# Designed miniproteins, single chains, continued (2), part 11

Each design is a single chain, and the fold is of that chain. pLDDT is the mean over its residues in the fold that is shown.

## One batch from the design tools (miniprotein)

Design m4348
Fold by ESMFold2-Fast:
Structure m4348 (fold): chain A 91 residues (1-91)
Amino acid sequence: SVPARELPPEMPAPPDPAGLEEARRLVREALELEREVAELLPDAADPEVRERIERLIREANERVARLAERASAEELAALERELEAERRAAA
């Protein structure tokens, strides 16, 4: 069984799991776009590559903006902390 009765003091009630999964998906898509930009940066001397970088950054920013509009500030903060924890675990 998985009742999960205790809540942390910082977050009295966690957000809906389905909504959090959707938000995590948007964050993952934005991060993938940012990672693609990083891979293209060494070739930024090429104008076509630079144009693609700008397009990818715009798409990533649009996903972040949609997440900010749909998610609460608490949900966004929780996702940022989760991503930082994942980054530390990967190091």
Scores: mean pLDDT 70

Design m4349
Fold by ESMFold2-Fast:
Structure m4349 (fold): chain A 70 residues (1-70)
Amino acid sequence: SELVLRTEVTLTPENVAATREGLRKTASPEAAARGIAGLDAAVKEVGEGGKALVTAVGSGIATSVSVEPL
C-alpha cells in the first residue's frame, strides 16, 4: 500500500520550520533532505508568504518528497 500526502504550505518562517521538522520525522533521511532542499528553493523562487505544494509518497514512511512552487 502507498500513501500520498499533498499539502499546500504558505511559506512563512513558522510554516517552513514546521514542514522541515515534519519531513525529518516522517520521511526517510534522503527524502527529507530532498524535500527540505525543495522547500528552501521554493522560498527563494516565490518569496516569503508565497505558496508551495509538498507531495510525500511512501508506505508507512515517505520515500519520495517533492515541492512545487505555486
Scores: mean pLDDT 82

Design m4350
Fold by ESMFold2-Fast:
Structure m4350 (fold): chain A 94 residues (1-94)
Amino acid sequence: DLVEELAKLYGVPKSLAEKLLKEVGERAARVLIEALRSDEPSRVKQLRVARAIAEEKVERGEDVERQRLVIEAIDLALAGDDARAQELADELEA
């Protein structure tokens, strides 16, 4: 039960965990739970969560082209190509 795991790990009431799950989707919620349990650097955890949120938005048909570019930038950053990831992020902000 993702709602109960989120409520317990994030330290929030079940009602807030339900709202978070509805807003970010099941994929992002699962990645958030893994991130909270992981010893990975905070930057990597944040990138994994952001990627899962972007994938959920693509599945919902929300701003699909922009979200695909966000996923590409995150994948470059996770691969260690920080320079290309930053260039793509700067293009997305313009």
Scores: mean pLDDT 76

Design m4351
Fold by ESMFold2-Fast:
Structure m4351 (fold): chain A 74 residues (1-74)
Amino acid sequence: MLEKLAEALRRAAEHVEKGDIEGMREELERFGEENPEYREYVEKLKEKVVEEAKKDPKRTAEALRALADGLAAA
């Protein structure tokens, strides 16, 4: 299950790096719909990522990848 969340976070990071904030939102929303146990986590993360990506998309994408790597290693 954590590997699937990590994959979703990597896809979200790819969208953020391209400046596609809406694609990032859709990736996270879809993951929350498919995995209801993570819905609250994903909603909170989505809001934070939108805020941070507006300020620094590259740093935000790097942070999402780091989070994904940590989850995949757990």
Scores: mean pLDDT 81

Design m4352
Fold by ESMFold2-Fast:
Structure m4352 (fold): chain A 81 residues (1-81)
Amino acid sequence: SELEEYIRARLEAAGLSISDETLRKIAKEILDFTQGDLARIDEILDRVIAETPAGGEVQVRHVIRVLVDESVKELKEIVLG
């Protein structure tokens, strides 16, 4: 998909690698979370890059951690004002 190609290109530009299986899984999760908003996708990818060890492989856990942290921030804004 175009989103998978975009994500791979962004991660590779940051010196990171990702497997095809992980890419498919995380692309779906990112799409569901962001609703396809490119600015939100870029924010999530910037955080994934920051959370992944330098020169390392992006794992599902790195992405899920970022999505969980962002969900908690959004919930705090809704609940706490």
Scores: mean pLDDT 82

Design m4353
Fold by ESMFold2-Fast:
Structure m4353 (fold): chain A 102 residues (1-102)
Amino acid sequence: EEKRKKLEEAIKRVQIELDIYDALALIQGVVGGLTPEQLEALRKSLEDEGLARKKAEFEANPTDEDAIIDLVAYEAVRDGLSLEEAMKRFEKILEEVKKQLE
């Protein structure tokens, strides 16, 4: 229940983060005179950088459940996963981390 609530809240935060990336790409596109193709490439680059940061945070603290939640939330929003699918991914990552901590 509590973990599900944290994941739901993290998903909302990630949606805001991605909306900000979209706004930043649009501003850069207008100011920099980017083509539609260049604007989409910039948006994707920002999303990829965001995911890389979440992965780095997880790798630095693999036992930190909040870092796992943030990573799963980012992947869920980016990949269009349901909350249930995101919870299953979170549980799978926790099990893998538990195996590595033997």
Scores: mean pLDDT 80

Design m4354
Fold by ESMFold2-Fast:
Structure m4354 (fold): chain A 118 residues (1-118)
Amino acid sequence: SDAKEREEQLKRARDVMIQTLEDILRLLDEALKLTTDPETKAKLEKVKAIVEQMKAELEAGTLTPEELLARLKEILALLKEVLEKEKDNPELSKIIESIISLVEEMIRIVEGMKRILS
């Protein structure tokens, strides 16, 4: 049935999103090890807390696509601020750019889910 196929598509999207959040968490831990600036560290720790909460809520099935998109946009804004501040730190910038790419990929997946649900 169309409903069952849609449910399976949503389950696959959720699993891909959880894996992407795990990849983001790993890269955030790498970024934090390279971070000496207290403001950058605070922003990256805030991003990590949001990602950990999003992962838990996705695993619990309690997060709406609209809430997920709002949190992803907040993370993206924080990461772009870090990237601008740390532009003279090429090793950290490369990791932050990788995290931004994964967050943008997550946004595309969520927008795809919203189209399936509408």
Scores: mean pLDDT 88

Design m4355
Fold by ESMFold2-Fast:
Structure m4355 (fold): chain A 96 residues (1-96)
Amino acid sequence: MDEEKFKALVIAIGYQITKDEEFAKKLIEEEGLSEEAVEYFKEAIKLEAAEQLREMTLILNRINNRELSEEEQETLEEIVKEIEEAKKKVEKKKKE
């Protein structure tokens, strides 16, 4: 669950930055998040930045004693990259 919560929190932060609901849904499906993790995602998008940072710190401490694992670092980088690509595609469609 903690790994899934970390992914859900990162996706929630990305959603708040991009405002792209379809992209957030795609990432949830691609990462195969459980129903519980999806519920956590819905709660996480309501949090303010300071609260999100606190939650992320708590999850990371639980997973890796205050360090991101290689897999979690890769997941974070992949999610950020996909969010950036989706934002570019949405902007392109609106500007065509």
Scores: mean pLDDT 69

Design m4356
Fold by ESMFold2-Fast:
Structure m4356 (fold): chain A 65 residues (1-65)
Amino acid sequence: LSAEARKALQGLIDAIEAGDTVAALAGVRDLEEAGYISAEQAREIRELILAGDLAAARERVRALL
């Protein structure tokens, strides 16, 4: 995993932990567009964030670090 990918994934975790849904959704989009996560991973994380399951969303992202 590149340093850039790790930094971006950590930023997504930080947004999720802060409860910043707007920043978290933007982070998922940016990670998918950069190719750091697959479209399937992006969809799963986005669905968890939108459902308000931030704990599951965080653990899903942490598994990628």
Scores: mean pLDDT 85

Design m4357
Fold by ESMFold2-Fast:
Structure m4357 (fold): chain A 73 residues (1-73)
Amino acid sequence: SAPPFTLTVTGRDGTTTTLTGINPENPEDAARVAELVATLEPGDVVTITDAEWVRSGVVGADGNLVDVTSRPV
């Protein structure tokens, strides 16, 4: 199974929403991620942290993640 990850959304006003211990194989966790993704607005920063990598991107005008960067933890 995939390792659990942390999803953090930072709004343009600096407000952060964090979901921790997300298991992509758990339907309840997948639903929580989908609910958070549905609230994303252009300019929001999305950060995904797992055991190996921190990946960050900015929500573009079309709702897709742009300027994606990755770094090891």
Scores: mean pLDDT 78

Design m4358
Fold by ESMFold2-Fast:
Structure m4358 (fold): chain A 81 residues (1-81)
Amino acid sequence: SLEKEYEALKEKLEEHSVEPPEEHVQEYEAALKAGLQKSKLPEEVQQMMVELLELGLRSNKEENKPLWEELLKVAREIIEK
């Protein structure tokens, strides 16, 4: 159920996304991936963390904040399992 809630919130947030500066997205994703490789977290969790970063950068508007906060809450619950 949490995984379904995550996907539903992700889809809603993607509907409201705007193109970020591509160079900044790539730079932040590369840095995060490098850090995650050192953490030994499961690959599925690493993928989710990268996805959350991209969604946050692409939907960084005040009107999207409630959806973003709900997505982070659900993602945290999935990761903590």
Scores: mean pLDDT 71

Design m4359
Fold by ESMFold2-Fast:
Structure m4359 (fold): chain A 70 residues (1-70)
Amino acid sequence: GKKELEELKREVAKLTEEAKTASDEEKIKLFDEVLKIREEVEEMYREGKITKEEYEEFMEFVQKQVDEVV
């Protein structure tokens, strides 16, 4: 639900912050973890556990965090 999305947002922010100072090999691992979180949230949306608005807001947040590292 909404609380789970807030926790996953914090996890993504932490992973992307770590990626800013990480080696290229470490960055690959950190971005793989972000991809797994994205897949988890996509599954939550497919199962109807979150709204389309919550899903879109989460995906926009993740994209913004990733863009700040690249």
Scores: mean pLDDT 83

Design m4360
Fold by ESMFold2-Fast:
Structure m4360 (fold): chain A 109 residues (1-109)
Amino acid sequence: MKEFEEELKKAIEELKKMDINEIKEDLTSVFPSIEETLNKMNKEEIIEFIEELAKSLFEIHKLLKEGKVEEAEKKREEFLKWAREKFKLSDEAVKELGEKLDKLIESGK
């Protein structure tokens, strides 16, 4: 738990040092449907998106390990709602993001 917070902080500091175009290319390779929205975001907004994504993935994975499937699904939906409302994502982009989250959760096991 403490290790996750320390590793997340290090990852965010490294992201702050990266070129914005490299961050955008990496995200677009995983989530192609957000490319248009991502091109309208500044570096601070992109970093906020990545931080919230990482936190949500960690909490979902933790809840799934504890057998709390309904709570994990709620955390997934809360993240998707936050991203949709804050960045005005299309329904297609939200659907792709949800499907990619599910695959990332599965690969983390």
Scores: mean pLDDT 77

Design m4361
Fold by ESMFold2-Fast:
Structure m4361 (fold): chain A 68 residues (1-68)
Amino acid sequence: SKEEIIEEIKKVGEELIKELEKRGAPKEFIDRVRKGNENLLKLAETLSEEEAELLLKRFKQEKDRILK
């Protein structure tokens, strides 16, 4: 469901934040990522289920890229 996709986006965003904090990323960068995550969640709410699923897949790829 779209609600499950939105919860997964939220979860991926939280995992990204926790890993960045663990790696000692600057607070300013963490705050910007938190705002970006909030914006992604707002965007996902306006999308169709199929579009939100694609957004989630891209967000997971971006998380993996950042954490390489």
Scores: mean pLDDT 86

Design m4362
Fold by ESMFold2-Fast:
Structure m4362 (fold): chain A 94 residues (1-94)
Amino acid sequence: SEAEEQRLADELVERAGTELRNLYKKASEGYVKDKEKAEQYIKEAETRRDNLVKEAESRLSPELAAQVRARIDQEFEDAKKGFEKYKEYLEKKK
């Protein structure tokens, strides 16, 4: 049903927000001690974003998949911006 597709769309976006924020949080927490490991978490976040977008495209109508993609991309950019601001804060403290 249309309601079931909307629930799946909302679940995918919620999963994206949670998982992408968690990966960028780990990158932030590890950044000072191990920049290479922080970069690995960022790459994992990019891969996770791509996989969630592919899941949306395979399981949802084209219109809903496009909306979910835009929402996932926004969650990714918000998490990335949070990390970049934290990185700038840490560099100013050195």
Scores: mean pLDDT 86

Design m4363
Fold by ESMFold2-Fast:
Structure m4363 (fold): chain A 81 residues (1-81)
Amino acid sequence: LQQKVEELELGARNAEGSVKRAKTKESLLTLAKLAREGAELARQLGEQADKQDKSLGQQIYEQAKRLEEVAKEALEKAKEL
């Protein structure tokens, strides 16, 4: 489970960078969709982790929230293009 937190953090960081680099509305909409799906999966994983380790669950929920923010940023940027 700790390894999953690290994977989620890396995924969120990579997604943030992808949004910054994206040049087309289509790529931003795709990134927003993937980030939202990732956030939903992270929330489900967080619920499972929380039952065993509250700290681990909280860390996963923080990454889920971060991915939701990435999705919102991608949608905002897409509106400007």
Scores: mean pLDDT 81

Design m4364
Fold by ESMFold2-Fast:
Formats: C-alpha cells, sequence, structure tokens
Structure m4364 (fold): chain A 71 residues (1-71)
C-alpha cells in the first residue's frame, strides 16, 4: 500500500461515518478499560492509553482496507 493510495482512500471515505465509528470504538474500549481498572486501579492510566490506541488502530485499519481496494 502506497501513500498515494492512502491519500485517495482518505478522500473517498465518508469522514462523518469514519468519525462516528472511531468514537464508538473509543467509547467501547474506554468502558472495558474502566471495568478492568476497577479490579486493578494501578493500571488505570495504561488501560486508558490502550483504549485510545485501539481507536487510532481502528481508524488506520479502515483507511488501509479502503486503500487496498483502490489498488
Amino acid sequence: VSLEQIKKAEEELDQEELKAGVEKVLEEARARAEEEAKRDPSKRVALEVGAELRAIAYELDVILEKAKKLA
């Protein structure tokens, strides 16, 4: 996958739909992190960072899958 394919995928993706998907993944990941943090509060910060990374990974994965289809 090239940078040009990624740029084209970003232009063709519905940005509002992508944002809604990212927000949903982040909300679900944060809920899971909060539940696990209740069992071990010392891990709260790491679990919260993990939830944010999961949302970023989802966004990148959607863009990459679109880019592959445009190849």
Scores: mean pLDDT 79

Design m4365
Fold by ESMFold2-Fast:
Structure m4365 (fold): chain A 59 residues (1-59)
Amino acid sequence: GSSIENWYNSLLQKIKAQKDELRKLYEAGKISEEEFNFQMDVLDGLEGIVRGVYKIISK
């Protein structure tokens, strides 16, 4: 439904915004490569959970 679609799209947009901010910090030399990779992996995991939940509840 539209409510489920709205939370899904909202969460994905928030995750993308956080990834973009993290990339900017890395490019500015404000965080290490190890920190960048770790935080990106966490965000990728969260995105996977959101997508997986949406797939289940949309079936």
Scores: mean pLDDT 85

Design m4366
Fold by ESMFold2-Fast:
Structure m4366 (fold): chain A 55 residues (1-55)
Amino acid sequence: MVLDAPDIPEGATVYLHGQEVGTYKPGIELPGSAGETVDFYRDGKLVGTGRLVAA
């Protein structure tokens, strides 16, 4: 799955269902199902949300 999150700063930590799954960069592929939401945190703050889409 790929992530649709155009306004997220590179280097933000990606969380899926409360679990850290990686660090954000454009074009990142993540585990999960299409339509699931992910949260982005930087310095302990929520900086955005994105959605998983099928690649």
Scores: mean pLDDT 71

Design m4367
Fold by ESMFold2-Fast:
Structure m4367 (fold): chain A 80 residues (1-80)
Amino acid sequence: MKTIDSAVKFIGDTVRRRHPDLPPDVVEEIERILEEARKQMIEVEKKLKDDPVSMLTEQGLILQQAVDRIEELVRRWREE
């Protein structure tokens, strides 16, 4: 759990650092995407606790999908 929280926070902090001018509604949507990813990663940790390689692979895919969604959201906001 704590490692998942740290990874999610790192992504959020990185996005905010790169885009410090994001409006509150966009930040709220980013936080929703990250919370969804956090929940999925926790479920994977519970299901694959005895298979660390599969667990890390699945969690990595979840994080990458969240990053892709956030980057698309920021891109759309920048273009509007």
Scores: mean pLDDT 80

Design m4368
Fold by ESMFold2-Fast:
Structure m4368 (fold): chain A 80 residues (1-80)
Amino acid sequence: MSEAEKLKKEAEETLEHAREAYKKKDILGLIGSALSLIGLEIDLERLKKTTKDPEAVEEALRVVREGLEFVKEALKTLVP
């Protein structure tokens, strides 16, 4: 598994965790998912500068961006 594939799987798993947290109205779980996705975004942006497969990194970044948008909208509906 490439580093980009590993980070993409971590992003997909984090997005699923965020979806379950939203169903449970678990605000702390949503915040934790957002922090994990931000970390993955930083790692992917760093990897993009050195990778020979920028398309794989961009695909992983799309999953991260989807997850961040989901958490943002979920938090808007649950807070305050």
Scores: mean pLDDT 84

Design m4369
Fold by ESMFold2-Fast:
Structure m4369 (fold): chain A 86 residues (1-86)
Amino acid sequence: MSAREYYALGLELFLRGEYEEAARYFEQALKLDPDLPHASLALYYLAQAYERLGRYEEAAEVYRKLHERFPHNRQAEERAEELLKK
């Protein structure tokens, strides 16, 4: 599958509440093509999936990566800091 296909399937799984499977698919999409057109959305939904699973340290790390690559998203940085405080 292409990076875009992994992203699309991850999004479908996320919308159905299948957060663990969604996270795996978003990770595969980002691994295959970190610069795909939906990279910021893939990182955002990956972090959200980890939050929904209670995996707060992993969510915070993904929000930090999102802010590093897309610094216009101040909300991602603030959320990473909040999650690390637990």
Scores: mean pLDDT 78

Design m4370
Fold by ESMFold2-Fast:
Structure m4370 (fold): chain A 84 residues (1-84)
Amino acid sequence: MEEAELEIETTINGTDVKIKLKVKKEGKTVHVTIEAEVKGTIDGQEIDESGVQEGSFESDWTAEELVEAARKAQEEGEAEARAA
């Protein structure tokens, strides 16, 4: 069984974002768990949210390849958010 984890902590415009991604692969089936925490102020609104999202899909990629792809997507999203 293949497993990989990624933990990201960043601050965007005074908002603290913490994301933990867990990827577990069993055969061709990939199980993904995303745990996210967001704390800060957005447009004068105080935000203190946490959530867990789970999903499964089939992929020929390894758990490590999927985590690396997710890391790159997150970095791209952060760059886009900072540029907007």
Scores: mean pLDDT 73

Design m4371
Fold by ESMFold2-Fast:
Structure m4371 (fold): chain A 94 residues (1-94)
Amino acid sequence: MSSLQQQGLQYYNLGLQYHSNGDYQSSIRYYQQSIDLLGPGFVRSYTVLGGSYFNLGDYQSSVQYSTLALQVDPSNVSARAVLNLSLRQIRQRQ
């Protein structure tokens, strides 16, 4: 594993830590750093980005990242659930 892959996984884990503490803005920043280093194929970062944006009430960004996760892994139950919840919020707000 390259040093960049190790750093990317470290940012992903930091993002999870901040998310569990309710600091979704910091978690988004670290998940983005993880994607920058690990690349678009790291579906876990897209899935958790979708969830963090949903928790912040940014449903448009939540849809974007959940859709990206499903493009990488169409069977991802968590990404599909977040996508459906975000779409419902958008429709309810008109």
Scores: mean pLDDT 83

Design m4372
Fold by ESMFold2-Fast:
Structure m4372 (fold): chain A 67 residues (1-67)
Amino acid sequence: GAPADPELVALLEGLPPDLVERMVELFEQGYTAQQIADEVGLPQPVVERVLNVLFAQGRISRPPPHP
């Protein structure tokens, strides 16, 4: 796949580490991007972008629904 966008990496770095870890755990437990968005209080498109960066970094085991 394409390398991670520096802007998406900066978005991930701007989030609290605990919030990022919570998103990883919810995604690995089978939560959808919409359900994760509801749980963490972020818009779904932002969650999808963060999950894309996490997948590119090898922090989640499967690709998100939208790259």
Scores: mean pLDDT 73

Design m4373
Fold by ESMFold2-Fast:
Structure m4373 (fold): chain A 86 residues (1-86)
Amino acid sequence: MEAIIERLRRLAEERAEEDTEETREALLEELERLLGLSEAQREALRRMLALKKAGASQAEIEAALDPAALAAIRARHQELLAAIAA
């Protein structure tokens, strides 16, 4: 446990200086795995990332994606945070 936390802190420090995008991408991949998302939800999350890289605004991304899929992803994330906090 301690080794993982220490490694994450070290990576965050190193990446904060250079490659914020790489850090975000790695975080999203790990988040997809931890959240246990459905295939449709994983597709929606990856499409969101692709749109962001193409320069789309947050409003454009939300308009292009199914609101129900986004809500489900957010709910699953909140469930995970609640479970960790318990």
Scores: mean pLDDT 60

Design m4374
Fold by ESMFold2-Fast:
Structure m4374 (fold): chain A 63 residues (1-63)
Amino acid sequence: GPAAEKNAEAARAAGEAGDGTAAAVASHQFALLGDKEGARIGAEAAREAGDEVAAETAYRSGL
């Protein structure tokens, strides 16, 4: 829904800003809600930020 779209957009913005932790947290929240695609977007954003540890944590929680 619209909230999930806004959360995915925020996760991408965090990744682009270099905030891998914020992107990983968003991925985990999407996973808890059952939104596997949102979780993937957050995990990818964490990786784009260059935070491999945050990205790995996000992938384990979301995928």
Scores: mean pLDDT 70

Design m4375
Fold by ESMFold2-Fast:
Structure m4375 (fold): chain A 120 residues (1-120)
Amino acid sequence: SKLKEDLEEIKKELEELLERAKKENAPEELIEAIEEMLETVKKLLEGEISYEEALKRLAEILDRLAELFADDPLAKELLESQRKKLEEAYKSKDEEKAIEAMRETVRGLGVIVELYAKKK
């Protein structure tokens, strides 16, 4: 289905982001967050969790990252903005909106990886 194809694409983007984060020596907490998001998407793909549960888990990961990177106002603002988009998708109960919010989360994390990796 189109939804499964989109989730498999998001999974691939997260796998590529994880390899980039490791190559660029991103903070361990950021690498672990990407690994947790990848696991969440894998469970969603296999039907082990609902879209609502996946969005909830991703939001919790973003909340944790925002707290860990509280001293970086740009990273914090980006994480909080993405957290709000996940909450809006959760309230919509629309699977297509959930997928778009997940894709936006991966893109946002990519920006954060570049911001932190280049500081080393």
Scores: mean pLDDT 84

Design m4376
Fold by ESMFold2-Fast:
Structure m4376 (fold): chain A 72 residues (1-72)
Amino acid sequence: SAAAERAALAERYRELGERIYELSKEHPELVKKKNEELVEWGRELAKVLDLLEFQRLFLERVEELVEELEKA
């Protein structure tokens, strides 16, 4: 259901928030730069996708970037 999908996205967002917080302690300038790039990309993406599809794709991209930064 859409409610279950929204709940799953909210949980993923919460988990990402903790990981981003830890990364921001180690690499504050890099996290700031990546956040600015994501905000700009997200603004363009939001113009062409519906809200749920946007949220899913945006979270997937944030997860990928967090994983890349954690490996660096």
Scores: mean pLDDT 80

Design m4377
Fold by ESMFold2-Fast:
Structure m4377 (fold): chain A 78 residues (1-78)
Amino acid sequence: SMSREQVIKVTALNIRIAGAQFLVDLAERTGNESIKRDAEKEIEVVREMVKELEPYDPETAKKAEKKVEELEKRLEEI
């Protein structure tokens, strides 16, 4: 069942994923090493949030994990 706590955690995670995606997009466009490093740090924060969400919403956590893996792969290609 969706709890208020679950909704808050999912919303916070989605905001941070959007931020990570923005930084990855910017790193790809600029090739800037500092931006790439910031994107790597943001992805690490998102990974911890996914881990915290898993006991509450394993399906959403799994989808977020897949998105994080895609973002990490994109950064490796820079």
Scores: mean pLDDT 88

Design m4378
Fold by ESMFold2-Fast:
Structure m4378 (fold): chain A 80 residues (1-80)
Amino acid sequence: SEAERRRRVAELETEFATDMQKALENAKSVEELRKKLQEIRDGYLARLRAELPDEPETIAAFERSAQDAVDAVVKSFEEE
């Protein structure tokens, strides 16, 4: 159902944010952080595409939001 799909997307977004925060806390360099965050983003995008193949707009929205979040986290780390 649509409600189940929305719930699953929200769960993935929450898990993604948690994994990004963990990567930020464990990063030893900006290069390591960028690489790890990109790997996390790619993993969640692959999972979303597999679970919701008929929801291209939802996938595109997640992709954009996730990239913006990665960029923001990297910037915060560099600013110290």
Scores: mean pLDDT 84

Design m4379
Fold by ESMFold2-Fast:
Structure m4379 (fold): chain A 118 residues (1-118)
Amino acid sequence: MRRVVRVEVLSASKFIPGKEATVTVKVTNLGDEPVRVRLEVQAILENGEVITLASAEVTLAPGESKTVTFKFTVPEGLVAIVVRATDVETGEVLSWVVLKVNEDGSATVFASRTRPLE
């Protein structure tokens, strides 16, 4: 049985310190069994600190997709946002996306990974 989940960032608002931001994430179960995943939005700060800004748990049937919108207050010194999907049962990180935060508060996809379907 295969536990494969893909995370995609569909949209993000501007990241302005002290203001509310939104990140809309699509998560898809590409495997052949139901998966419970914990989605976390984490901040990487310029001092190297990593903090969790928002989280949600979703259950996905094989082939199912769900869209989740996260809202949070932007911390001072934010340099990157990490969205990760972790298997609740195994604790394994199945998929992640890193958004680099630009000087104007916009974000661009810097890196992503989904476990390969072998």
Scores: mean pLDDT 83

Design m4380
Fold by ESMFold2-Fast:
Structure m4380 (fold): chain A 62 residues (1-62)
Amino acid sequence: SQQLVDQGNQAYQQGDYQKAADLYEQALSIQPSPEVYANLSKAYAGLGDDRLAALYQQKADE
């Protein structure tokens, strides 16, 4: 859902990486997309979870 992605982007811009990750995970459960995988990767990087950030970036690239 574009609405969940938009809400996640807003949370990310505010530095609330945990809320951003939760909203992006909800968006993925509805419609997975390269954009949402890339955004989720950035959220996990913000949380310091480099392993999950790398995993989701790999999914975003294909």
Scores: mean pLDDT 86

Design m4381
Fold by ESMFold2-Fast:
Structure m4381 (fold): chain A 99 residues (1-99)
Amino acid sequence: AMAAREARRQARLDEVRKASIEAGNKLMKEGAPPGTTVVAKEELGPADGESYLAFATVDADDPDKVVARAILQEGGETRVREIVLDKDGNVLEERELAP
């Protein structure tokens, strides 16, 4: 069913999003210097062209901010979600980026 397929994609995106946020929170906890990037998740899916990438970067201009990105490639489509976190782990901004 189309609804079940979309729910599965959303669940995968939510998992990758969670990994990127956890990586961002870890960077802030460790007091990582501005511009530091951590790759939290990098996996190839079982289908050809399916991949997941989660990473977080301490903002180069503002060390009290972390930019977390969740990238999912599936079925020839790329979904990119950007989350801006403060040093306390609060979500300041969240948006979907065009590929």
Scores: mean pLDDT 76

